# Designed miniproteins, single chains, continued (4): the designs that were tried, part 97

Each design is a single chain, and the fold is of that chain. pLDDT is the mean over its residues in the fold that is shown.

## One batch from the design tools (miniprotein)

Design m15584
Fold by ESMFold2-Fast:
Structure m15584 (fold): chain A 94 residues (1-94)
Amino acid sequence: SLYEEILARFDKVAEELKKLKALDPSNIEVRAEGVDEETALEIARFAILLAALSGQPLSEDVELEVFDPKTGKRYRVRLRREGDKIVAEVRLEE
């Protein structure tokens, strides 16, 4: 079923992210523009999850847009890996 396929994909993504510690705040360097650092960190974590779910390798530079339905704001997020850290540049898009 579609749901079983989705769950299997989530399991693989969760294992990869756990291995990389990609969602650990200590392994994420956030650079925020037009948004506070706490909000930027949550946006960065969501962007990392979206990139992984889309099958994009976290070893390559990734640019994506994150829409926050709660605030109606859009953010441009650039992710790159530097050693054991992920650098996330989070910018409010106007």
Scores: mean pLDDT 74

Design m15585
Fold by ESMFold2-Fast:
Structure m15585 (fold): chain A 67 residues (1-67)
Amino acid sequence: SASDLEEIDKRIKELKEEIKRLEEELKKAKEEGDPRVKELELEIQILEGVVALLEGVKSLLEKKLAK
């Protein structure tokens, strides 16, 4: 349904904003020599993977609604 697509879109947007905040934190951590650099890189990779999965689910739902 359109409501399900809206919820997925909202979640994708929230996750993309979180990734953006983490990328800014990662840049600062790299400049400061913070030992959290590897943890931040891993967290960003995990969240990017979740976004890719949600975008895949959204694409599948859009195709089902269009038919």
Scores: mean pLDDT 84

Design m15586
Fold by ESMFold2-Fast:
Structure m15586 (fold): chain A 61 residues (1-61)
Amino acid sequence: SLREQVQLVVTQAASRISNGADEEKVLEETRERLRELGVPEEEIERYLEALRTNAQFVKEQ
């Protein structure tokens, strides 16, 4: 389902950031993947904001 695909994309992005991947690159790739899935732009921005917030807690620097 679309919901399962979106959840997989977001979960994979969070995991990549937690494992030291470039945050800006992951966020941009995630934006494009969600857009391809037909997710509304407002919803995409909400997911990216949540990922950026989570990344700050994980990096703790």
Scores: mean pLDDT 78

Design m15587
Fold by ESMFold2-Fast:
Structure m15587 (fold): chain A 55 residues (1-55)
Amino acid sequence: MEEIRKRIEELRKEYVDLSEQLLEAIRAGNYEKAKELSLKIADTFREIRKLVEEL
């Protein structure tokens, strides 16, 4: 349980960092980078969902 919680916290921090980068890319009009970041965010969120289901 604690190992899963630690992994979720790691992924949460990654999710926040990627989300901030996504907003910056959108503001800069860099939609190619925004697409790449969106895919990474989706993957990170999917991992979080799987881990939460194991709690």
Scores: mean pLDDT 83

Design m15588
Fold by ESMFold2-Fast:
Structure m15588 (fold): chain A 71 residues (1-71)
Amino acid sequence: MDPATAAYGLAIALRDGDLASARRLLEELLSQPPPTAEHVRILRSGGASDALIAAIQARDLAAALEALERQ
């Protein structure tokens, strides 16, 4: 899955409160090349916290999962 598809999917999962899908898409996003500024904008529009975005940009899965649980 490309980063754009993973970012859009994660934004939708966050909006819907679907943590199971959000975790799976987060792992997929972190396995791909780093997201662009446009992909970060998509995540923000879906309700991603600054902490979650920072963890994704740092490619820190543990921090990203912790931030996701605090959504």
Scores: mean pLDDT 77

Design m15589
Fold by ESMFold2-Fast:
Structure m15589 (fold): chain A 90 residues (1-90)
Amino acid sequence: GREELLERARELLEKAKEALKEKDYKEATRLALEAARLALRAVPEEEVLRAIGLLLAMIGAELDGELTGDYEAAAKEAIELAEELLRLAE
C-alpha cells in the first residue's frame, strides 16, 4: 500500500539524482516527476493542495527547460521539488 508507494518514490528519486550526475538532465527530470506522482498518492489529505502546487512547479520547471534549453536547471529544480513532495508524504 502506502509504504510501497513511498519506497518506490524514494528509489525513483535516487535514480533521478544518478541521472543528474550522468548529465542526463531530461531523464533526471522524468524520474523526479514519476517519484513525485507516486508520492502524491501517499500524501495525507491536509497536504494535498501543497503537494499539487509542488507538482505544478515541477511541470513548470520541465517546460522552462524545453523553452530555454537549460535542462540542467530544470532537472535540479525538479529533484528539489520532488524531495519536498516526498517529505509531505512521510
Scores: mean pLDDT 88

Design m15590
Fold by ESMFold2-Fast:
Structure m15590 (fold): chain A 63 residues (1-63)
Amino acid sequence: ERELARRLRAEDEAIAREQAARLGIPPELAPALVLSEEEKKVAREIAEKLREIGDELQAELLA
């Protein structure tokens, strides 16, 4: 039970960092996504919002 949660935490951090890279976020900002357990949640929310904004911006840039 808790073992699974601990495992998912580590993997979520990696995924969040990968998504930041896909959005074109410089590696300088990527470290902000690797945070402690408490900060992990905020980093995930930021990564998610940045992903949505990235899609919108890419649509306009391609126009």
Scores: mean pLDDT 65

Design m15591
Fold by ESMFold2-Fast:
Structure m15591 (fold): chain A 108 residues (1-108)
Amino acid sequence: NIRTLLEKQKLLDEGRKLFGQGRDAYDQGKYEEAVELYDQAAKLFESVNDDFGVGDSLFNRGDALEKLGKYEEAAKDYFKAADYYEKSGLYKRADYARKKAEELLKKA
C-alpha cells in the first residue's frame, strides 16, 4: 500500500529530524531539551518498528540523562538501547551499551 509506505516514510523523516535536534541540543549543553527530543524520536521510530532508530535515540537520551546526573534513568535507557541494538543485529553496540549501564549503576 503506497499510502502506508508514504506515511511510514514521513514518520521516519520526522524521527530523524527530532533525533538531529536532540544531538544539536546536547552539543549546546541543553541536556533537558535533548532528553525530550530523543524521547520523541524514540517514540516515532518505535511506531514504525525501526529498532535501530529506537536504540540509537535511547542511547543518546541516556547520555543526556548521565550529564544531568540521572544515573539510574540513564542506565535504564542504555539497557533498553542494548535490547534494540541486539534486535537490529548490532551485538557490539549492544554489549557497549550494557557495559556503560553497569558501570553507571556503580555510581548511582
Scores: mean pLDDT 91

Design m15592
Fold by ESMFold2-Fast:
Structure m15592 (fold): chain A 61 residues (1-61)
Amino acid sequence: MEREAAIHVTAAYLNAVGAELEGKTDAAQKALSLVREAIAEPDPEKQIELARKANDVVSEA
C-alpha cells in the first residue's frame, strides 16, 4: 500500500474504533466496512476515497 493511502486508511480505522467506543455502533460498522474495502482496493486513489468516506460516516454520527 502506498504511504499516503496507508495513512488515510489507518486514520479511518482508528476513527471507526473511536466511534464504536463512544457507542456509535452503526456508524462504526459502516466505517469499518469501508476501511475493509479500502484495504482490498488495488488503486491507491480509490483507497484514499474509501477512507475519506469512512471518516465522513464517523464525523456525521
Scores: mean pLDDT 81

Design m15593
Fold by ESMFold2-Fast:
Structure m15593 (fold): chain A 63 residues (1-63)
Amino acid sequence: MLIEEAEKAAEKYNLSEEEKEKLLEFARQLVEDVERGKISPLEALIKLGEKIKELIEKHKKKQ
């Protein structure tokens, strides 16, 4: 499930509470888009992976 993948990524990379909330909100939006038929489940996973990478890179730059 996209939300579970987002939670695992936030824990693994020790994201801030703000970054975690942004990632979870993005994952929820992707779930809705899949349910509405706007995007495929595969496209949603790709988009989530891209968002995770973006947040990790931003987090790493701050440290």
Scores: mean pLDDT 79

Design m15594
Fold by ESMFold2-Fast:
Structure m15594 (fold): chain A 92 residues (1-92)
Amino acid sequence: KVEEAAEKAFEAAVAGKFEEADKIAEENKDSARVWTALGEGYYLAGKYELALEYYEKALALDPNNAEAWLNLGKVYEALGKEELAKEYREKA
């Protein structure tokens, strides 16, 4: 199920297993939950640009995903972009 795919995607992203993460993403390319999990994993791994990419993909599929908006704010904060961080948190 999607939640199992999301868990595997998160674990692969945290571990820096890019090929595995990409395969899960391709198999679940219409799942905002899997995109969000990839973003979360890359964020925890300190891969902020990848985290942004996957959260943006999640929002393209589900613009009402409050978790993705909030987490985009956290990534922008980590990148030192305070104005963007505030904007994205307000959308959550």
Scores: mean pLDDT 81

Design m15595
Fold by ESMFold2-Fast:
Structure m15595 (fold): chain A 75 residues (1-75)
Amino acid sequence: AKEAEIKRLVAKAEAALKAAEERIRQGDVRGALAALREASAYADELDKMGATEEAARIRERVDELLLRLAEQIEA
């Protein structure tokens, strides 16, 4: 069902975001960027399925983590 696929994609995106947070904490810039790119890909898929609220929430968190990563690199 479409709802089950949306829930699965949200869970995968959340796992990718958590991985990105851990990699930022470890100073793994490349790994963090890879995980954020993965989360963004799931958000794009959610948007295609009409899950625009879920996609927006994930993109917002990606943007927050990208800003945190950029601040860490520039410091």
Scores: mean pLDDT 85

Design m15596
Fold by ESMFold2-Fast:
Structure m15596 (fold): chain A 75 residues (1-75)
Amino acid sequence: SEPKHADSRQALVHISQAEQYKEQGKEEKAREHAEKALEYLKRAVEKGEVTPENERSMLQTLGDILGIPVGELIK
């Protein structure tokens, strides 16, 4: 386990949970986990824990779950 990557790891966990809840039709729980993932992702990016390629991939997944364009997530 690597404490310096804690926020990126939490972002991935919450993205995974949000995807699972969306697949189950549990939209409210999917949204809650997607919003938490976005918060962790923003912190991970600030700390340099995530590459630009991985950030872009995660933002696309979160945008799909939340139903908003990637450009609005990064404002």
Scores: mean pLDDT 79

Design m15597
Fold by ESMFold2-Fast:
Structure m15597 (fold): chain A 60 residues (1-60)
Amino acid sequence: GVEANSKEEALEIAKKLGFPVLITTPDGSVFFAYNEEELQRILEYIEKHEGFPVKIEKLV
């Protein structure tokens, strides 16, 4: 996985890896996003409630 320290960095990493992606927060919570719109909603939630950095991986 690739570490992202901001919402903008996470979006760019996910676009390079391709959807769907798995997002892991520092506390070990996991989310998946099948497209960019869903990822944006998840990242807004993480920024407000969980915090960065996050780990992003392509789901196979």
Scores: mean pLDDT 82

Design m15598
Fold by ESMFold2-Fast:
Structure m15598 (fold): chain A 73 residues (1-73)
Amino acid sequence: SEQKKAWEEAKELIRKGLEAYAAKDYKKAIEYFEEAIKIIKSNPELAASKEGQEYIKSAEAAIEEARKKLEEE
C-alpha cells in the first residue's frame, strides 16, 4: 500500500538522519528528519497513528539537538 511505502521511506530517512548526526553532519541530519516528518504528515493515516506521532516527536527533538550543535559551531 502507499501507506506502507510512505512508512518504510520515513523510517529509512530517520535512520539516515541518525547516521548523519553520528557523523556530525548536522545539516544533513536535519534535512533527513524534516523529510521524514513531511512524509508522515502528508499521509493522514500515518499522521493519526500513535507510531507516526511518536516518530514526529522524536524527529523534531533530534532536529532541535542537531540545531544546537550547528549553533555551537
Scores: mean pLDDT 86

Design m15600
Fold by ESMFold2-Fast:
Structure m15600 (fold): chain A 68 residues (1-68)
Amino acid sequence: SAEEELKAAAEFLNSIPGVTSEVIGKDEIRAKTTLPVEKLTGLVLRLIGDFPLLEVSLKGDEIILKAK
């Protein structure tokens, strides 16, 4: 389910050095990053592949995940 994917995504993101994630409400995660743009882009692509029930977007250095 999207809820289970959100929980898994939050745990995954918090395991990455330079990434701090916060669950906002029932269906959204925001992850602040200190990663360089190339690593940040690679992380976004991985999230899109690993969490197909989640919409992944990037705003500056912040990754936003929402349930579809």
Scores: mean pLDDT 80

Design m15601
Fold by ESMFold2-Fast:
Structure m15601 (fold): chain A 87 residues (1-87)
Amino acid sequence: MKTEAMKYEMLAGAYEVAGAVYTVLKDYEKAKEYYEKAVEYAEKAVEAGGDRKVLATALAKLAEAYRKAGDYEKAEEYEEKAREVEE
């Protein structure tokens, strides 16, 4: 489980970096796609016993991408999810 959690945390981090790059380029549609992948792998990491902070960070970044894209309802949804994961 620990090796699997580490792998998923690394993948989540890699996708967060890709999302950040596209955010700088103002390609918010691509940024959302990469941050969505980051959330997917962060969720798998948590299921494998990984750090919930990785998931909270990925959700917060996805929310920011939705807000930049003008989807405020989705942004608020993911902002709330990120807050709840950290407790």
Scores: mean pLDDT 84

Design m15602
Fold by ESMFold2-Fast:
Structure m15602 (fold): chain A 62 residues (1-62)
Amino acid sequence: HMEKHLKVIAHILRAIGARLEGNEDEARQHLQEAIKVEKELINDGDTDAQRILKRIEEELAR
């Protein structure tokens, strides 16, 4: 599970960086990748993943 958690964090940080540079398309791509990994964590039985997924989806909708 740790590798997937680090992958989610990496995508979120890349999305923040892309938005600071004004690259919204790149930011959205990274948020979508983070969502994909969180869905995998839900399937793996991670109890916090559903809450984190909802927050990432809210960021993508901004």
Scores: mean pLDDT 80

Design m15603
Fold by ESMFold2-Fast:
Order: C-alpha cells, then structure tokens, then sequence
Structure m15603 (fold): chain A 60 residues (1-60)
C-alpha cells in the first residue's frame, strides 16, 4: 500500500520542489500532484521525483 493522502501530498510537493530546483524552473501543482500519486500508488521517493519530472517536462 502507498502513503496516506496527507503524506503523499507532502512528498509530492517536496519532489516537485527538488525537480524544479535542479531544472531551474518554478514548481507546479501538476508536478506535485504527479509525485503524490506515485507515492499513493506505493512508489518510493525516486518514483515521486520521476513522476514530478515527467509532469514538468524536465529530462530525468
């Protein structure tokens, strides 16, 4: 099972901020929501970062 909705949302936001900082772009809610979904689906931090990067159109 994945993280709770609250923890998934927090993790997704952190993933969006990390990816955005590395790419030099502002974090978006779309990136945060994609990261949160990956965590809720049972993924780890790496899956969350990958999901956020895809949503932000960042190569990774």
Amino acid sequence: GGLSAEKAAAGGRAAAEAVAALAGVPPTDQMANSGAKALADGGDGAEALRAAARAGHVPG
Scores: mean pLDDT 79

Design m15604
Fold by ESMFold2-Fast:
Structure m15604 (fold): chain A 85 residues (1-85)
Amino acid sequence: GEVKGEVLNPYTMKFTIEGEIDEETKEKIKKHIEKFLKEQLNFTPSEETLEALTEIVIEKAKEEKSNEVILTREDLEKVIKKYES
């Protein structure tokens, strides 16, 4: 599927996901998250952090009837505390 990422603030990103969530779509989500963290927070995430944040986006997309998913500051803090501390 297609993935659009929009920065709402330095700690919050909106994803618009259209079509099937296949492996290519997961890679697109992961790349958007990595770019966001590097450009907005000047932070280079570990692979574990990227995988965990990507899974949060995918699970939210599956649970919500919306094609729009918000990755929140709380989501970032939880994952960073677990894998980057």
Scores: mean pLDDT 80

Design m15605
Fold by ESMFold2-Fast:
Structure m15605 (fold): chain A 99 residues (1-99)
Amino acid sequence: SLEEFREKLKEALVEIAKRYGFSQEDIDELLKLIDAEKDRPLRGVALDAATGFAYIAKKKGLSKEEIIEAVQELMDKAGLSPELREEVLGRVEFLLDKL
């Protein structure tokens, strides 16, 4: 379900973000993005969470490789399909090339 996806995504995001040294303020901002608009499509939630995570991680000085690995783990733990995971990763790579 969409609700189950959001809960798994939030749990995984908190774990991974803490591992990479994100501040509680940054984590809370990302959690707010996930919880925005209850009926938002799963694809939209995944894209916003992944790109938001990548933006903060890049600002903290993580490499593109580290960010891609972290986003892959995040999407895997949240239970995202391989097809949608590939789309999300492509969007993250595009974003990182623009920062």
Scores: mean pLDDT 85

Design m15606
Fold by ESMFold2-Fast:
Structure m15606 (fold): chain A 58 residues (1-58)
Amino acid sequence: SLEERLAEARRRLREAEREVEELEALEKAGKASVASVVGRRIYVVGLRVEIELLEREL
């Protein structure tokens, strides 16, 4: 259902936001690339757009 998909997208967003925070800490320590952080931030933006579109369908 749209409701289940929305709940899953929101769960993935929370996980992805934690991953960005972890990657930013690793990048600051020289253990991850700037490209990795940027790629994950783009993924977060994509999830936010998906959530907005799903909310408009409900």
Scores: mean pLDDT 87

Design m15607
Fold by ESMFold2-Fast:
Structure m15607 (fold): chain A 64 residues (1-64)
Amino acid sequence: MDLEAVQEILKHVNEAIEAAEKGDSETAREHAEKAVEIGLESGAISEEGAEALLNEIDRLIAES
């Protein structure tokens, strides 16, 4: 398990959530995309998991 990659993913997911809650959809999507990129490259996230993550962030943006 790549612990450094997991920490980077969590950092970007947290930044995406915070940006979405503030109404900054551009920053939220940028961080979500980065989390997905790191997750897929490191094998920490499946393709299905990546799609679910992006959909969740988009939902949060729409609700904010």
Scores: mean pLDDT 82

Design m15608
Fold by ESMFold2-Fast:
Parts: structure tokens; C-alpha cells; sequence
Structure m15608 (fold): chain A 82 residues (1-82)
């Protein structure tokens, strides 16, 4: 079955969000930014992406983005402990 236009748009936004998570984690691992700055940058980008989405798209995307952001924060906290 083909994806709906809503699901396709949500998928594209989620890929952009996941790319930002990886970029900010790599910046942190390289010592280019602080833990707090990495978290703030991702949170701001998440809010910007959500603000550009319809309510229906937000209902699909928000749980995935929230879960990914929680995993990102835990990954950075574990890296800081090393």
C-alpha cells in the first residue's frame, strides 16, 4: 500500500529531525558544543518543525519526535560520563 500525503510529509520531517539529532550528537562528541547547547538546539529545531505541521501531522510526528529526543538526551548524558 502507498503512503498517504500526510504520512509522506511526516516521514520527510522525521528524517530531517533525526539528521539534526545525529549532527548535534557528533558536535558534542567532538567537543564543539556543550551538552546544554546540544539539547537546546535540538529542542528548538523540534519546536520549529512542529510549528510548521498541521494538527493531524503533529499527532503522528510528536510521539516519535519526543521519544527520539529522550533517547538523544540519554545518549549525550552517557557520552558526558565517559
Amino acid sequence: SSMSQTELRVSKVLLRFLGELVEEELRFRRGEISLEEAIERVEKFKEELLSEMSPEEQELAKPIMDKSFEKFKKALEEEEKK
Scores: mean pLDDT 85

Design m15609
Fold by ESMFold2-Fast:
Structure m15609 (fold): chain A 57 residues (1-57)
Amino acid sequence: STTEADRYFEQGMVYLLLGRDELAREYFKKALALDPSLLDRVPAEYRERVLELLAQE
């Protein structure tokens, strides 16, 4: 079943692929606040980029 966390995560991935890094970061933060394990579901080829976005303050 699709959770709210799953929807935020999917939206974050969409924005990441569109190059909308600030929006991607916001939606990934929302997803991980609800379910931190979603970070493990990021495909290996995008993991470093997602971690970089999350490290930005």
Scores: mean pLDDT 84

Design m15610
Fold by ESMFold2-Fast:
Structure m15610 (fold): chain A 60 residues (1-60)
Amino acid sequence: DELKEKAYKLALEGWKLKINGGDEEEVNKLGEEAQKLLQEGKVSGEEAAELMAKAYQEAE
């Protein structure tokens, strides 16, 4: 679950940066790292998508 928590934090940070007009390459890197952690944690695609969506909702 630690990988899922870390991925969620990275996704949330990425979404917050994107919403506030932050650096695009940094936003993309955070999102990519989050996705890699979810894959390493054996999180299903469906659950990964839901976590990413929740991060976006929280960032707003």
Scores: mean pLDDT 78

Design m15612
Fold by ESMFold2-Fast:
Structure m15612 (fold): chain A 88 residues (1-88)
Amino acid sequence: MSPEEKVRELLKRVEEELKKAKEAAEKGDLKAAIEHAKKALELVKELGKLLEESKDEKALAVAEEEAAKLEELAKEAGEALRKLLEES
């Protein structure tokens, strides 16, 4: 796969894990919410490493375009988790 394709796959997996973290937090499942949030963070680290190693301008552009949407989703998941931690 091209670096662009690998970036798209990792971004999709980050989105899936962030959605699962948000859903778990909204359902009051603190353990599941933390596990999915941690997995999303690990995938983001893999994405960063891939971008640094590939130095591919198209892969970087794809990551930058999706970054805003993933940042919004991460904020939503983080807020849900924070509310759950306040009322555990």
Scores: mean pLDDT 80

Design m15613
Fold by ESMFold2-Fast:
Structure m15613 (fold): chain A 55 residues (1-55)
Amino acid sequence: MEELEKAYEEAKKEAEKRLQPLIDSGATPEQGRAASEEALDEINKKVEEAKKKLE
């Protein structure tokens, strides 16, 4: 389970780093939404990989 938590936290950290430039630039709500969608997909992917390793 720790591996799952670490994968999730690492993905969130990367997502935040990616969103920071958009926030600094005054991105529109639509731009933020698109970036969030990609970030969520990345998080799900990493969690899936960690889950597979635990099986």
Scores: mean pLDDT 72

Design m15614
Fold by ESMFold2-Fast:
Structure m15614 (fold): chain A 92 residues (1-92)
Amino acid sequence: GASVREAAERLKRHLEEQGFEAEVEVEGTTLTLTIKHEDVRKVIGLALRLIGLSLDGVDIEVKIDGNTITVTITAPDEEALLAAIERLIEAI
């Protein structure tokens, strides 16, 4: 819904403020986030933070390919997805 898309755009802006390039896609209760940085150390550091996150009630998958991180969050409903996005913003 609109609240999830708004939170996803806030997450994108937060990552951009930290110096990352970010793209966000929402399909149903699944969020796909693509993050890029020219400094691979920044990519590794962020990926370690993401892998270390305990997000209740959702599945999180983190993939690293060179300078790109792909994060997929799958939630049972929009409220769980919204909570996961808010937690992600707080942790980054």
Scores: mean pLDDT 84

Design m15615
Fold by ESMFold2-Fast:
Structure m15615 (fold): chain A 88 residues (1-88)
Amino acid sequence: MTVTQSGDKTAYEGESVTLTATTSQPATMTWVKQPPGEYGEVLSTGTSGTLTLTNLTVNDTGIYYHVAVGPDGTVALGQGTKLTVLKR
């Protein structure tokens, strides 16, 4: 199984962005944000390949990963999408 994520994005505070991912086969999907030097923060779980972030702040800057678990137990991680949120 493969996971393909949308490309890196740059936005300003107060804007909205949509991150997308596709899987090569049906999977249970989870979006996680990797904080600096820590365990990934789980943002959402479900079957959606889409993560929409609204009312962005500079704290939303980071790398967002899509984790997919296939019916055979195969775990696949997307390449990551870097989001950069600029002040003002």
Scores: mean pLDDT 73

Design m15616
Fold by ESMFold2-Fast:
Structure m15616 (fold): chain A 90 residues (1-90)
Amino acid sequence: MAIDALKDIAGIAEEVAQETDRNKIASLVTAAGILATAAIMEGADPEKVRKILEAVRKAGDAREQGNVDLARKYSEEAKKIAEEAIKELE
């Protein structure tokens, strides 16, 4: 269900902001990409899902660079867009 996939992506965004292992960050971003495809196939707005995925990727990049504040900002943006996408499906 698209809502479940979007909730999982929001959870990944939080994990990415807290993760310090570069390989785990890469794995989480990859998982978010798979879930993004599932969410779109299940009826989520493709443009919102694209923005969520872009924010998750930027959070991962910021964490890899050691920029914790920027990673948190992008994680919060991804969660906000995911919450909006979920609300539109309810």
Scores: mean pLDDT 85

Design m15617
Fold by ESMFold2-Fast:
Structure m15617 (fold): chain A 87 residues (1-87)
Amino acid sequence: SETEELVKYFLKVNFGLSDEEAEKVLKAYKEGDKEKILEILKKKNAVPEEMKTPEKVYKLMEKIVKFAEALNSKDEEERKKAREELF
């Protein structure tokens, strides 16, 4: 989907993940596998120490997914709000 491609793009650009790694993170997120998300991001050194818990990386993924969904929306207010919540 357009939303999934935006999520993978965000992960590649901001965390230095490959296409394959970004897809594995997105799959782990969909499965609720918080430990797997953390494992991949730690291996890439993609998140700071204070973010290196399964719960925190899952919440980060929720924010990224919501931001991507809002960007794929035609609602300007939803896009603006999602951007403010991510950053």
Scores: mean pLDDT 80

Design m15618
Fold by ESMFold2-Fast:
Structure m15618 (fold): chain A 70 residues (1-70)
Amino acid sequence: SSAVARAIGRILRGLVDLEEGKYEEAVKDFEAAISLADSPLAYRLLGEAYRKLGEVEKANEYFQKADELA
């Protein structure tokens, strides 16, 4: 589906942002991916991005969301 394809594109962009240390941009890309298609992977990656930003509480919330969907 077009929504799933766009979600995958946002996940890939977010992964590049994480690799480049662009953590705020990674958050926005993973949030966009989640808005297009819920997935445990997208929630886990959003948690990782928040962890890199030092937002431990938010990171833990998204890791829990990923576990609930897995």
Scores: mean pLDDT 87

Design m15619
Fold by ESMFold2-Fast:
Structure m15619 (fold): chain A 67 residues (1-67)
Amino acid sequence: GAKKLLEKYLEEQLEEQAKRLGAPEEEVERARAKIPELAQETVDTLGLSEEEARELIEEEERVRKEL
């Protein structure tokens, strides 16, 4: 489902940023705990299908790789 796709994307982004910055594990765990809520809120607010979520994630990843 769309929620699980967003959760995976957000978790991958968090892991990438945490490793790059050397963030403490406790801080990373706090941020990770908020991912399911954020993903669900996004799906509910935008009414995203799994395919729409996948397309949105691909576009966001392209933009972020340039930053």
Scores: mean pLDDT 77

Design m15620
Fold by ESMFold2-Fast:
Structure m15620 (fold): chain A 75 residues (1-75)
Amino acid sequence: SSLEEFLKKLKEKLEKALELAKEGKFEEAEKLLEEAKKEAEKLIAERIPDSELKKEIEELLKKAEEELEKIKKEQ
């Protein structure tokens, strides 16, 4: 369940970053997204050797980053 807990927390952080962006708090949103990316990179390096799980995490981060940029461009 540690991987499920990590994915849940990662998703919650990414959702929080997007909420902040929708509120116009782009600096806070970008900071939170960067923190989530660093935490994910650390976990992948230390605990997730599975390439499929790595790809899933990387795809979640990519989608959040793309969504944040879209929100920024729409305001």
Scores: mean pLDDT 79

